# Ledger of designs, part 55: designed miniproteins, single chains, continued (4)

Each design is a single chain, and the fold is of that chain. pLDDT is the mean over its residues in the fold that is shown.

## One batch from the design tools (miniprotein)

Design m13900
Fold by ESMFold2-Fast:
Structure m13900 (fold): chain A 88 residues (1-88)
Amino acid sequence: MTIEDIRAAAAEVADDPRLSPLLRELAAKIAEAESFEEALEIARAALAELAVEVARKAGAPQEVIDAIRANAGDLEKIREIMDAWYAE
């Protein structure tokens, strides 16, 4: 798959009204990526912001929110942070 194929697919996802606004916004950002690595970085950052929003609505303290943001590129670390907080 070339980056052009990925951008074309992301543009189609961004235009799909059946998907959530968050997923469409993420797809629009990926459609502008110049490399596969950049597309993955955008996806990881979006997942971190989704995790922040979920944690915030669930009543997570600011320390948990800050930890998720500090580890935006590390999905496994974000998972550990959220799992540790939800276990409390």
Scores: mean pLDDT 73

Design m13901
Fold by ESMFold2-Fast:
Structure m13901 (fold): chain A 69 residues (1-69)
Amino acid sequence: SEAQREAAERLREAAASSSDPRVRELLLKGAEAIEKGDLEEARRVAEELQRMNVDDAAEFVREEVEKAG
């Protein structure tokens, strides 16, 4: 859907702005998951970011998943 494409693009933009390569990789993985409609995989990305204590990025991914679903 268009909402999924827009959410994925926002995650890619966030990834490009991230200085942490691990956070960047997870945001790109989340973007791919959202584009494929795999919202469960995108939620797992948010959980992994939360475990890394990157709370802002985790919350951002959760909000984008909500917009995409």
Scores: mean pLDDT 86

Design m13902
Fold by ESMFold2-Fast:
Structure m13902 (fold): chain A 64 residues (1-64)
Amino acid sequence: MKINLVVKVDTSGLSREEAEKKMEEAMRKARLEGIEKQKQLREENPEEETIVIPSVEAVNADLL
């Protein structure tokens, strides 16, 4: 089973460099969270090879 872990990051008003840094930090956190979630789900359902796919999505505050 595949589960998408999507982290939304508000990049509105940020410079390109600030937005990139924020996105990279969010992706790092999403990856760690995904590993922990995947471990939990595999422990609960060891017969299912559960894969958690972390992703980061840039959003504007007006779209939230």
Scores: mean pLDDT 75

Design m13903
Fold by ESMFold2-Fast:
Structure m13903 (fold): chain A 89 residues (1-89)
Amino acid sequence: SAARHDRIVAAYRELAALARAGAPDEELLERLREFLSTIFGLSDEEIEEILRAAEEGLPVSSLSPKVQAAIAEMEAALRRYRERLAAAR
């Protein structure tokens, strides 16, 4: 759990750096897919499920339990990263 959390935080920092550098949305999306695949072991189908649900505004509860767990862990890691970033200012 802790090791996965640290990897997610590192991945978020990399994505944030790319966004600050003005990388196009397509590059940010491709990088996000890579991190979801490598960190959570999500298949291309599971990643497409997340992207489609987000596009259609579907509730997270409609997704598979594995995907829900991955989203929850990512959201928790992003929240902790933002809190640490705010505290450092």
Scores: mean pLDDT 65

Design m13904
Fold by ESMFold2-Fast:
Structure m13904 (fold): chain A 85 residues (1-85)
Amino acid sequence: SMAAELEKEARLAELLAPVERRLAALVEELRAAGVPTAEAQARLRAWLEADPDPVAQLILRGWLATDEAERAELAEELERLLAEA
């Protein structure tokens, strides 16, 4: 049902929130420092690669995904993390 999908989206938001807050803070820091887009993207990627959080690793894999099969696999991994949360 639509209600079940909305509840799932709310749980996803809660699961992603800590990583999204850390990422948003870093994005703001890079923006305030006037870092060029390409350099900022490289720094964000390096930060995600170094983060031991499984959610951060899924976000990185999402940024690197080039086709629908890769995106589908990431969706399955995210569902798995949600079920374990």
Scores: mean pLDDT 76

Design m13905
Fold by ESMFold2-Fast:
Structure m13905 (fold): chain A 97 residues (1-97)
Amino acid sequence: SKKISEEEKEEIIKKLEEEIKKLLELMREKGFPEEKIEEFEKKFEELLEKMKKAETEDEVKEVLAEALELAMEVAELLGHVEEAEAARAKLEALRAS
């Protein structure tokens, strides 16, 4: 597996942070209990820490797959079936590459 560049990894982290923030905000807007929001926030923080420690493209792909699976779970809970299907399509494309 190729080593990932520091610049490329920073861009991926920034995009993940932005998507996570959006999902957590949507959960709050839908009236989810703060306890559930904190649970997902903690899971996403653990994924961001794994991403920061990733050294290879394969390690980055594994963390992205975990992030997409978690995003899909949140989208399903929000009733956003189309967003859940989009996340699944991205996961399948990532696994195929």
Scores: mean pLDDT 78

Design m13906
Fold by ESMFold2-Fast:
Structure m13906 (fold): chain A 83 residues (1-83)
Amino acid sequence: MTEEDIEHARARLPELVEEAKKAGIGVVFIGNDGALAELMEEIERRLREAGVEVIRIRTDTAGIPEAAREEAERRVEEILAKK
């Protein structure tokens, strides 16, 4: 991702938080570097402050590891079942 992509995503941050509040669940991708990592941490902090459950999915440059994807899917199902 370029810095321009990160800036564009940051501009949409308030909308993303509102969507997550309506769903009651927020998903954040971690394992990134630099500005993208900072953006994801900021999103996570704002979601937690809004009282939204946050699911952290670990990714790398090559993609999402299968085990991490399965764990995230399991956590989502568990939280949805408790709604």
Scores: mean pLDDT 65

Design m13907
Fold by ESMFold2-Fast:
Structure m13907 (fold): chain A 61 residues (1-61)
Amino acid sequence: SLREAFKAVREKFGLTDEQIRALAEELGVSVPTVLNELRRALEGKPITELGKKVLEAVSKL
């Protein structure tokens, strides 16, 4: 579920709601879009160009 995916993202990457919102604003996308890209990475699915930018930004936080 989206709720479980959100918890997994926060746990794995140690991100606050404010940090996720800031990333969404910087990338010009919605918060669910950021969460979905991070969820895809956790599931080992192919990463989009947006997903690479999200992961790079998260790694620098």
Scores: mean pLDDT 77

Design m13908
Fold by ESMFold2-Fast:
Structure m13908 (fold): chain A 65 residues (1-65)
Amino acid sequence: PDAETAGMAGAAGAFAAGESPEVHRRAGEGANKQALETGTAEGAAKGVKEGGSDERGAEMARRLA
């Protein structure tokens, strides 16, 4: 999985949770950053958890990775 896919997954998870567009972007950025650093779905999920604290986003990032 690449960082772009992880970012999209994080943003999609935040959207599904009914968060604002700004939170969607932050969740996606967190997932993207972690994916770039680790290169893994696990890193993407961790990024969403740390950046957006969104369990839904973390789950989505893992599924799409």
Scores: mean pLDDT 59

Design m13909
Fold by ESMFold2-Fast:
Structure m13909 (fold): chain A 67 residues (1-67)
Amino acid sequence: NLLNIVKDQIQTELDHNPYYRSLIPENQVEEKAEEFLKLIKNKILSDDKLGSQLLFYVTTQFEAEKE
């Protein structure tokens, strides 16, 4: 799920930079991920090539980890 990937990336950034923790409270990470996903979704939908490439890379990475 792309939402979970975005949530994980936001959490990773929060863990690496304490400054971002002050801007995004822990209990709002999911809401912020949903907002970010909506913005990205519009960009991906307007660029068919970018969307296809992103899905291909994500799927390939998950398959590689599974094996």
Scores: mean pLDDT 64

Design m13910
Fold by ESMFold2-Fast:
Structure m13910 (fold): chain A 64 residues (1-64)
Amino acid sequence: SAAARREALRAELRAAATAAVQAVMDDIAANPDTSQEEKDARFAAVDAETAARAAAIEAEVAAL
């Protein structure tokens, strides 16, 4: 069903978003001179990508 496909894709997105946040945190830990502005920008980029992929999932499911 469309609902089951949406849930599966959203679960994959949640896992990818968690991994992306962890990668940003690891990079910041490796670069202690990173400014707060740069940290905020990196997390904002992950949020924007996650939102875009969530919208793409809804479009894909609507096409089923």
Scores: mean pLDDT 86

Design m13911
Fold by ESMFold2-Fast:
Parts: structure tokens; C-alpha cells; sequence
Structure m13911 (fold): chain A 100 residues (1-100)
């Protein structure tokens, strides 16, 4: 299902983030993840899965907010990583509630 693909992508993102050693590593993981989530949003909308698409859009907005805060406030790599992982984990829990 699209939900299983999204959960898998978020889990893989978390594992890559745990290995990230720089802000650039985190940026690269976020870019790859947002691109994948946008693909899944387009598929969810095509299938009429509006609530699922909205959860993914809200996650992208949260990730964008964390990215902007990291750039503006020059937060540490470890703090940036932690905030992104927490957002992805929350996304997984919300997607599980929508999974069949």
C-alpha cells in the first residue's frame, strides 16, 4: 500500500539521519525524502486518498519549518538531526492510524 511505502521511506530516512555527520548530510536526506513524499502525495490524490495526502503534506511543512529554523538559528547538527527524526517518527505514527 502507499501507507507501507511511506512508512518504509520514513524509517529509511531515520536510519540515514542516525548516520549523518554534517548539516549537508541532513539536507541531502531531507531532499531525497521530500521528493519521495511528494511522489506518494501525487499517487494518494490520484487514488482519492485525501486524508493520507494531507498527512504527508503536513509532514513536508513540518520538515520545511525545521529546516528554516536550523538555517536561521544555527542549531547544532545533533539538535537538527533529533528534531527531524522526531518529526519523521510522529509521521509514522499518524500514517499507521490511517493504514488498513
Amino acid sequence: SIADEAIKALKEGIEKLKQAKSREDIFNVLKELVDKLQELIDRAEAEGRTEFAEVLRNLILELQKIYDEALENDISVEEFKKRVIEALQKGIEELKKLAE
Scores: mean pLDDT 87

Design m13912
Fold by ESMFold2-Fast:
Structure m13912 (fold): chain A 62 residues (1-62)
Amino acid sequence: SKDDLVQTASQESGLPVERLQQEVDTYLSALQAAFPNTPLTETDVKLAVRYAVMVLKEEEKA
């Protein structure tokens, strides 16, 4: 489902899949490092995708 969410976000935003995937993976890795015994939820993945889109759109403005 993570890959499907990233693909959908790429299609809707026009941002590259590879960049969205990198940002999502960075976010989720940070969460797992902070909370190693807490499993990632679908909500965590959705939030990671939303923040990845926001970050990359801000980079486009620079």
Scores: mean pLDDT 80

Design m13913
Fold by ESMFold2-Fast:
Formats: C-alpha cells, structure tokens, sequence
Structure m13913 (fold): chain A 85 residues (1-85)
C-alpha cells in the first residue's frame, strides 16, 4: 500500500540522515555502537541497509544526543522517525 511504502521510505530516511551525520563528524562504527548499546555489526548492518528495522525510541534518543545533532538534523531525524513508525 501507499502507507507501507511511505513508512519504508521514512525508515530509509532515518538511516540516511544518521549515516550523513556520522560521516560529517567522523564518528567510528565502534563509538556509535557503544553509544547505542549495540554491537558494531548491528551498526554496520543498519548503516548499510542490510537491517531495515526501525531504531528503538531509546536508540533514536541516544543517537540524537551522542551526535549532538544540529536543529536541522534533529528535525529531519525526528520527522523521519515519526513517519517510519
């Protein structure tokens, strides 16, 4: 359905916003994994799109705080996360 496609695109947007923010800050996958409380392989699978599952609310919050996102980045991430639910 159109709604299912919109949610899938929103999950992809969560991943892309996260990947771009990580790349801009030169954060390693190890550092991100420690911040989110997951394995490096989990971070790698998420950032590469191999794992299409939505981040938990706690993981999304930890990501926002750890990366110290700008207002624009934070708004993009939260809007995409909300649409992906």
Amino acid sequence: SALERARELARDAVREVTRAAVERRNVSQRQLAEALGVSQSTVSAFLSGRDTRLLSREQASALNQYLNLTLEESQELLAAYGAAR
Scores: mean pLDDT 82

Design m13914
Fold by ESMFold2-Fast:
Structure m13914 (fold): chain A 85 residues (1-85)
Amino acid sequence: RDELLDRVVQLILDIPDMSPEEREEALREIGDLLRQMGFPDDDVELLISMARLAGDLADTGNVGHRGLARGLSRQTADSVRYLAK
């Protein structure tokens, strides 16, 4: 249980620093891990959309958007930790 949580949190935090190809693979793994942890499909879809948005913001090349991307990734990871309780 804790190993799955640690893995999904780490993947989410790494999203802004990933290539687009690595990011798509990571988003699929995040979805699979969240479902294994018993998250409802609606929560999984929301969390994946938040992580995807963080990646999209990082791809703009704007320094401010990179900061927002990292902030959104941290918020998404914190949401996973909160909902896992």
Scores: mean pLDDT 82

Design m13915
Fold by ESMFold2-Fast:
Structure m13915 (fold): chain A 77 residues (1-77)
Amino acid sequence: SDEQIDELVKRLNEQDPAEIEAKIIAWIESLPETAAASKDNFIASIKRNPLSSLSEGEQKALIATLLQMGLPESIFD
């Protein structure tokens, strides 16, 4: 939901975005090898566009995509 995404973006920006980014990358790397090509492309995209370099709208879009993929909200705790 929009409220959920807004809260997670707030938590991201109240912490070190680089630490949250590292947790996100580690989670993507933990996904099954059957998704390897998509995983590598997505990780490369995140590394090219670090969370700290994104606008708030871009952060919301990325977080929405990650949640749709099954990213646990606990990464932002």
Scores: mean pLDDT 78

Design m13916
Fold by ESMFold2-Fast:
Structure m13916 (fold): chain A 78 residues (1-78)
Amino acid sequence: MKEIEEAKEKGDIATLKELTKDEDPEVRLAAARALIELAETNPEALPILEELTKDESGEVALEAGVYLGLQRIKEALS
């Protein structure tokens, strides 16, 4: 998934957002993980991750949901 690695390295949220709509759940999962890494510096990743919590793939939905849950806890403690 070279395209996801390149988009992540460039901070290209728009490309990662398109990849979260891919037919392949493995591609969507990799895009979700890249968005999670970028979310600390790119808040536009957060609404994309919120949509991913409703994904057909339980693994994709869980990955996004866990990250958003941890962010809420971190914000409450800050």
Scores: mean pLDDT 81

Design m13917
Fold by ESMFold2-Fast:
Structure m13917 (fold): chain A 60 residues (1-60)
Amino acid sequence: MVEEAREVAAEKLVELGVEEEKAREIANSSDMLGAANKELGTEKALEVLEAVREAQLKRQ
């Protein structure tokens, strides 16, 4: 679960234009939303959060 959430966050960050290494750093942060907001701004940070939430909702 925790690793799956980090993978989804990292993939979404790369899709939004963050480099893979930086995306993984943000996804592994305890303040993922804050780190994403600082890097991409609020709207894109919320898109990352929604991607993680959607992945969690699809889990059985």
Scores: mean pLDDT 76

Design m13918
Fold by ESMFold2-Fast:
Structure m13918 (fold): chain A 92 residues (1-92)
Amino acid sequence: MAEEFEKRLEEIVKDPNAPEEQQQVAIDLLAISRAGPMIRAQLKKLEAEKPDELKSGELAREIGRVMAEAFDTARAELEKERQKILEENKKK
């Protein structure tokens, strides 16, 4: 299931012996996974507050904005988690 996939990616991010390239890919994939629920929540809110805008050609632009913000937020949080784990594992 998606949750098992996400857990596997989290294990890679937390593994100090994983190659940096593999950790970066895991961070990007986790950010996409975590952004999904955020995007759905924001789109549902927009539908409730501004349903007419979602019926227009503005929908594509608004979705793009929401996706970019959600992905950037999730990625930033994961990068912070990675840096903290790397510092703890350095022990120097």
Scores: mean pLDDT 72

Design m13919
Fold by ESMFold2-Fast:
Structure m13919 (fold): chain A 66 residues (1-66)
Amino acid sequence: SKEEAKEEIKKRLSQVPRTTPEQQAVLDDILADGFSRIDEAKSEKEIQDAIDEVNDQIARLKQLIA
């Protein structure tokens, strides 16, 4: 469901360290984009695609802040 997808995204983003204002802004942008994609989704596949995109963005961010 869209509600479950939003909760998963929130949980994953809450596990990323928030050590600078710049990192916090990026995480907030990822959350907002993910929620927008989920709200606009027309199928279960599109909901999953939104989750996958958020996970990819988190992985890229973790490489930059490591």
Scores: mean pLDDT 78

Design m13920
Fold by ESMFold2-Fast:
Structure m13920 (fold): chain A 84 residues (1-84)
Amino acid sequence: MRYQVLVRDENGNVVAEFEVEAGSLMEALAKALEKAGIKGSDIASIERSVVPAPAWSNSTGPAHRFTVTLKNGKKYTIDIARTA
């Protein structure tokens, strides 16, 4: 399946934007974390929510938003939308 991914830092600055082939939403998230340079050992928490179809994406369906909090207190927002 094809996903479009947008990674933003805590100030809303785009850190990474890319498309990825993944068999699941969770695999797409794993690839997003890798491209953002986030190691699993540094993650304190991940919160998942659903947002309406995003204007930045070619998706017609809702996107999944992951709020990733690191052990050092830094936060990232990862929006993942399925495009195919």
Scores: mean pLDDT 79

Design m13921
Fold by ESMFold2-Fast:
Structure m13921 (fold): chain A 103 residues (1-103)
Amino acid sequence: TIDEVTERVVEKNKTAAEFARAVGALFKALYEGSKEEAEKELEKVGELLVEMFGDEEKGKAAVEALKTFEEELRRLGEEVDKEKLNKALKEAMKKIGEVIGNL
């Protein structure tokens, strides 16, 4: 599922794909309840956001990759119908928003 989302992004933009993969790993860590892994992946997401927003085109690509990832996660949330998935998605989006807010 997360792998499917990252594969689709990879086809569009390699830099955006790296960002989407990090977001996917963060979501997976949050879903599995691994706080330590989630913090590591959140840090990677933050680093990639800083790098991408230093370049206007890369920043735009990162935002589009995040939107695509969010749309795919919403679709999956409806299909899977799991409370853990919904909580993990909300937590991941909140942490990503906090990282963006610190730029």
Scores: mean pLDDT 57

Design m13922
Fold by ESMFold2-Fast:
Structure m13922 (fold): chain A 67 residues (1-67)
Amino acid sequence: MAAEAADKALAAGLAGDDDKQAEILEKVAKDPEMARAFAREVAKREGLSEEVAERAAKLLLEMAKKK
């Protein structure tokens, strides 16, 4: 679920575990809908704007395509 992935990614980020955060981001970036839902959940929890969430989702999808 996007909300669960957001919780785990934020917890990994706070703990400084960049490898775990990257693994979560790679999994959600495989599906455009999941990437957008994930970015919005993170933005809601961190108090970020919807524009920041949309930009983050776009970057995740573009990075996944260039793998």
Scores: mean pLDDT 73

Design m13923
Fold by ESMFold2-Fast:
Structure m13923 (fold): chain A 93 residues (1-93)
Amino acid sequence: SEKLEELLKKVDSLTPEQALNFFRELADKMLKEAESKTPEEIEKLINEFRELFQAIVDKLREKYPEDTEALQRFNDLYLEALKKFEEILEKKR
């Protein structure tokens, strides 16, 4: 995915704190987009979000393997966003 490659290039230039802020903004944008989507489209968006999260975490682990606190913050934000996606999905069913 070109979108995934562009995001990874951007994350490659960021500090862990900057990458966390970037991921938070990305999650917020995707959550707002989900509000206008069908259940099937939201499920696809959740899958895209999972792929983006994994790619970002893998890149950060490669560049900053010692920053376990930043990795934990990413995981916490990811789980919170997933819960919000499920809440939106449930309301549209």
Scores: mean pLDDT 82

Design m13924
Fold by ESMFold2-Fast:
Structure m13924 (fold): chain A 85 residues (1-85)
Amino acid sequence: MSPMQQTIAGFRLLALSGEAWLIERQMKKHNIKDPELQKLLEELRKLLAEGQKLLKDNAPLSEIDAVLAKARDTAAQAEALVQQL
């Protein structure tokens, strides 16, 4: 992919990583031990790692976008669950 496409994908991964970190920090601060939320965070971290690997391997943008879409959906589910707790 182009350097610009790679940079944008990197920023998207960084934004989702920051969101995951913020949720984890709030869980620790408030001693939230919800098993569904923990599973969603583990899945989000796994998807972010897969996205980073695809970016490093210069995978097609379509594959990176698919992983980012799944990561965003997982983050949205975690956010929705946090709002219910």
Scores: mean pLDDT 80

Design m13925
Fold by ESMFold2-Fast:
Structure m13925 (fold): chain A 72 residues (1-72)
Amino acid sequence: SELDSKIARLAKAVVDGNTEEAVKIAKELGASPEAIDLVKRAAEAYKQGNETEATLLLGEALRKIVADVKAK
């Protein structure tokens, strides 16, 4: 699905530490400012090699984005 494809692209951008691309995709998904902040923090954590913290932040970001999309 389009949503699944965008979520996969977002997750890849975050893991790659590509904050600009990740934020762009999150905005396209209609993410809240809080979810966008979590996306930025996750990407930075991956850049720093803090994989545990990065994974938790990415999980929180994805949960918020999915909730935002479902609420519409």
Scores: mean pLDDT 84

Design m13926
Fold by ESMFold2-Fast:
Structure m13926 (fold): chain A 72 residues (1-72)
Amino acid sequence: PSKPISYEKALAILKALVERLKKGPVSIEEAKEILKEYGIELSDKEIQTLLDYVKSLVETEPELVEELLKTL
């Protein structure tokens, strides 16, 4: 097992967060639960930063997000 986050795992997490955001707002608690399913534990501040980043990507670069999801 890899010690750092793999590219595939990072993409899977991004995809899960994007799919949740498409259905409605994602809380820190929900994001924490999603990340835990992938074996990732982040602080509330790190989760908030990640959610803000993903939301910004969806709002500013929706085509890039769609292209990244197709890479899986």
Scores: mean pLDDT 73

Design m13927
Fold by ESMFold2-Fast:
Structure m13927 (fold): chain A 74 residues (1-74)
Amino acid sequence: MEKEKSEKAYEELRKWLREEQGLSDQTVDDIIQGLKDLGYESAEEIEEFKKTVEKVLKHAREDSEAVRRARAAA
């Protein structure tokens, strides 16, 4: 069942973003809606996006910490 697989993948992505990444419900909803707007309907595409988001969030967190440290030092 195609819809069931994609809904489960979205549920796992939502839980991971909220619980593991600490994102707000608003940010999580924006990400999920963006994926739906882009036509992400397969579980495989959603799982691949999760891996991409993990890499992007790691990079953004490192950049955010660098900016925060620079502002604290200035």
Scores: mean pLDDT 72

Design m13928
Fold by ESMFold2-Fast:
Structure m13928 (fold): chain A 60 residues (1-60)
Amino acid sequence: GEAEEAIRRAKEAAETAPTDGARAVAGSGVQEGLEALKEGNEEAAKESAMRGVEAARSLE
């Protein structure tokens, strides 16, 4: 689904991040996204993952 795709993109961002800061923020988005998905909140999972990716990009 969209939440799983967003989490996958956040994982990719964390793995390819050029800075420790960008990696940490993307990783945080993955963690929060997975936690929300585990609770059945797909919208929050997608939002958390996407926010992590966007924040990581802004730190590059």
Scores: mean pLDDT 81

Design m13929
Fold by ESMFold2-Fast:
Structure m13929 (fold): chain A 76 residues (1-76)
Amino acid sequence: LSPEERRRQAEDADRAAVENFEKAIEYLKKGDFVKAANYFTAGMLQAAAVVFLGLEPSPEVLETIERFRKLAKEKE
């Protein structure tokens, strides 16, 4: 895998992580906990892919994880 390909794949995974976490937050707000959990899990897998490609997740990924955690705790 070329360095350029690795960067592109990591950027794609990072964007996918943010999109999945935003969907998880949306469904959590709607009270659909199963869909929220599924999207959060998908987001975590994408964030892990960024790390495995040797890069760190963006601040946006970390922010969306934190937003989800805070909302999930309030719903408990």
Scores: mean pLDDT 86

Design m13930
Fold by ESMFold2-Fast:
Structure m13930 (fold): chain A 107 residues (1-107)
Amino acid sequence: MREEAIAAAREEPGGLAFAVKGDWDKVKDGTEIYLVATDADGNVVAEAWIKVKDGKIEKYEIRGDDPRLRAFAEALVEALKKGESINDALGRGLQAMHALRAAEEAA
C-alpha cells in the first residue's frame, strides 16, 4: 500500500497518489487510506494516514507540508464522518484540491 502509492507519486513528480485497503464503494471497519505527495524531484514532502474502525475515524495523521494533500485529506475525512462511501469521499478530496488550485491561480 504505502510503497505502491509512493512509487505511483514518483512517476508523476509533483504528483499526489493514494492507496486504499478496503472497499472503495463502502466504509468498512478496518479500511485504511494512505495519501502521499511528492516534489518535482520525486521526494516525499507530505503523507497522510486515515483509518476507519466501528464507523468512526480511528486514526487521522498528516506528516509534512503540502497544501494539496491537506485539502484532500480534510475533505476526505469529513465525507467519511458523514457516512459517504470511500469512492465519494475520494471525489470530495479531489474537488477540494482543485478548488485550492483555482484559488492559488486567482491570487
Scores: mean pLDDT 73

Design m13931
Fold by ESMFold2-Fast:
Formats: structure tokens, C-alpha cells, sequence
Structure m13931 (fold): chain A 100 residues (1-100)
């Protein structure tokens, strides 16, 4: 589906460190990312569970929110190396699910 293809492309850009490029891909797919008080890692974990249930549109929305929340935290210097590594690990799991 178009949602699955957008998730794959956005995940690839985000894994390479281009969070703004990843967000743009999701916006072009019709999602409006929102800044929330939620942990970006927890948002990706929820997205991964939705993907396992075939809920691609809902997962797309959570991935977009996670990327935007991470970008805002990075601008404020509030992300550890361990949190970045876990975020990338979850993005790789998402990419594997949507490209198989």
C-alpha cells in the first residue's frame, strides 16, 4: 500500500539521520505530525505493535509524531546516545516489517 511504501522510505531517511526528510515523506503521504509530551521511543513501540496488526495508517501517524517529537528533543539537546540507538533499532524493525 501507499502507507507501507511511505513508512519504508521515511524509516530509511530517519535511520540515515535525516529526520526532516523523513517527516516530509510522511506529510506528502497525508499525515500531519504532532508534537506531544510522549516519549518518541514509546511512540515507535506502539507503531510497531500496530504494524504487526496490519494497521498501517495508524502506525504511519505514530511514526510521524515520534519523528517530530525526537526532532524537537534533539533541538533542545535532550536526547542521550542510548535513546538515539533504541530509536534507530525500532526504525530498523519497522523497515523490516514493511519491506518484507
Amino acid sequence: SADREALAEAAEYAIMGDLEGAIKILEEAGVKPEVTDKDPVELLREALELLKRGRYKEALELVADALKNLLELLKNGKVSAEEKAEFVRLLREILALVTE
Scores: mean pLDDT 86

Design m13932
Fold by ESMFold2-Fast:
Structure m13932 (fold): chain A 56 residues (1-56)
Amino acid sequence: KDYIITVNGKEFEVVERDGKWYAYLDGKQVAEADSLVDLMIKLAKKFGSPVSWELK
């Protein structure tokens, strides 16, 4: 199930695999976390705010 997380106007492709969450920007993995919430926190720290997410 693919998600989009938007952080400071940038869209990240989000994939869950084997209990872990991964964020991709321009086809490159930029973050990983053990939950969607932790992934959003990592992206906010690296790329700014605001943060939102939705299902594709």
Scores: mean pLDDT 77

Design m13933
Fold by ESMFold2-Fast:
Structure m13933 (fold): chain A 93 residues (1-93)
Amino acid sequence: SFEEEIKKLIYEFLSNREEVERYIATGEVTEADKKISELLEKHGFGKGRTFDILAFISKFSGLSQREVFNLSEEERKKLAEEIAKYLAEQIGE
């Protein structure tokens, strides 16, 4: 399902701390970020606009970008599940 696919990709994005830190420092897009953007665009998110996944996650969680990096594995899994559920509800079942 879309929910399971996006959950896996968001978890992979959040779990690759080194690549995410590099992304913030340099703007170098990660593979997970690219796949997330492609999947979201397919379902109508961000059409005609650049979608910033890290900014979205920060706003959704209420955490700063730095605080998002400091999440535990269990907190990252939970956050990915919550975001995936939210996004799935936005596209309809």
Scores: mean pLDDT 74

Design m13934
Fold by ESMFold2-Fast:
Structure m13934 (fold): chain A 103 residues (1-103)
Amino acid sequence: MGGGALLKLDKKAENADSIRVTVLEGELRDATALLVNEKGEVTGSAYLGDLRAGETRTAPLTEKGSGDRIFVGGIDATPGARVRVEALSNGKVVGKGEGTVEA
């Protein structure tokens, strides 16, 4: 049942209002991204839907928030899929990470 990646951002994202996900390799189905703080609390979520290799999608967070990690998961994910995640505030990247989805 699904796979996910918890990706540490290069910097703590502050006042993020959206998340952008790029699938570099593989695919995600029914994908959701969660902004996660250092306490492990979800501060906001963004629904992305289905994403194939080479696709990028930006979705609004349910709440503006801060976090140092982004979790990306889906109902189904290619094992070993590679993703890039970016937290955005008013269209500006405030944190980014890349990693591999574990099944």
Scores: mean pLDDT 85

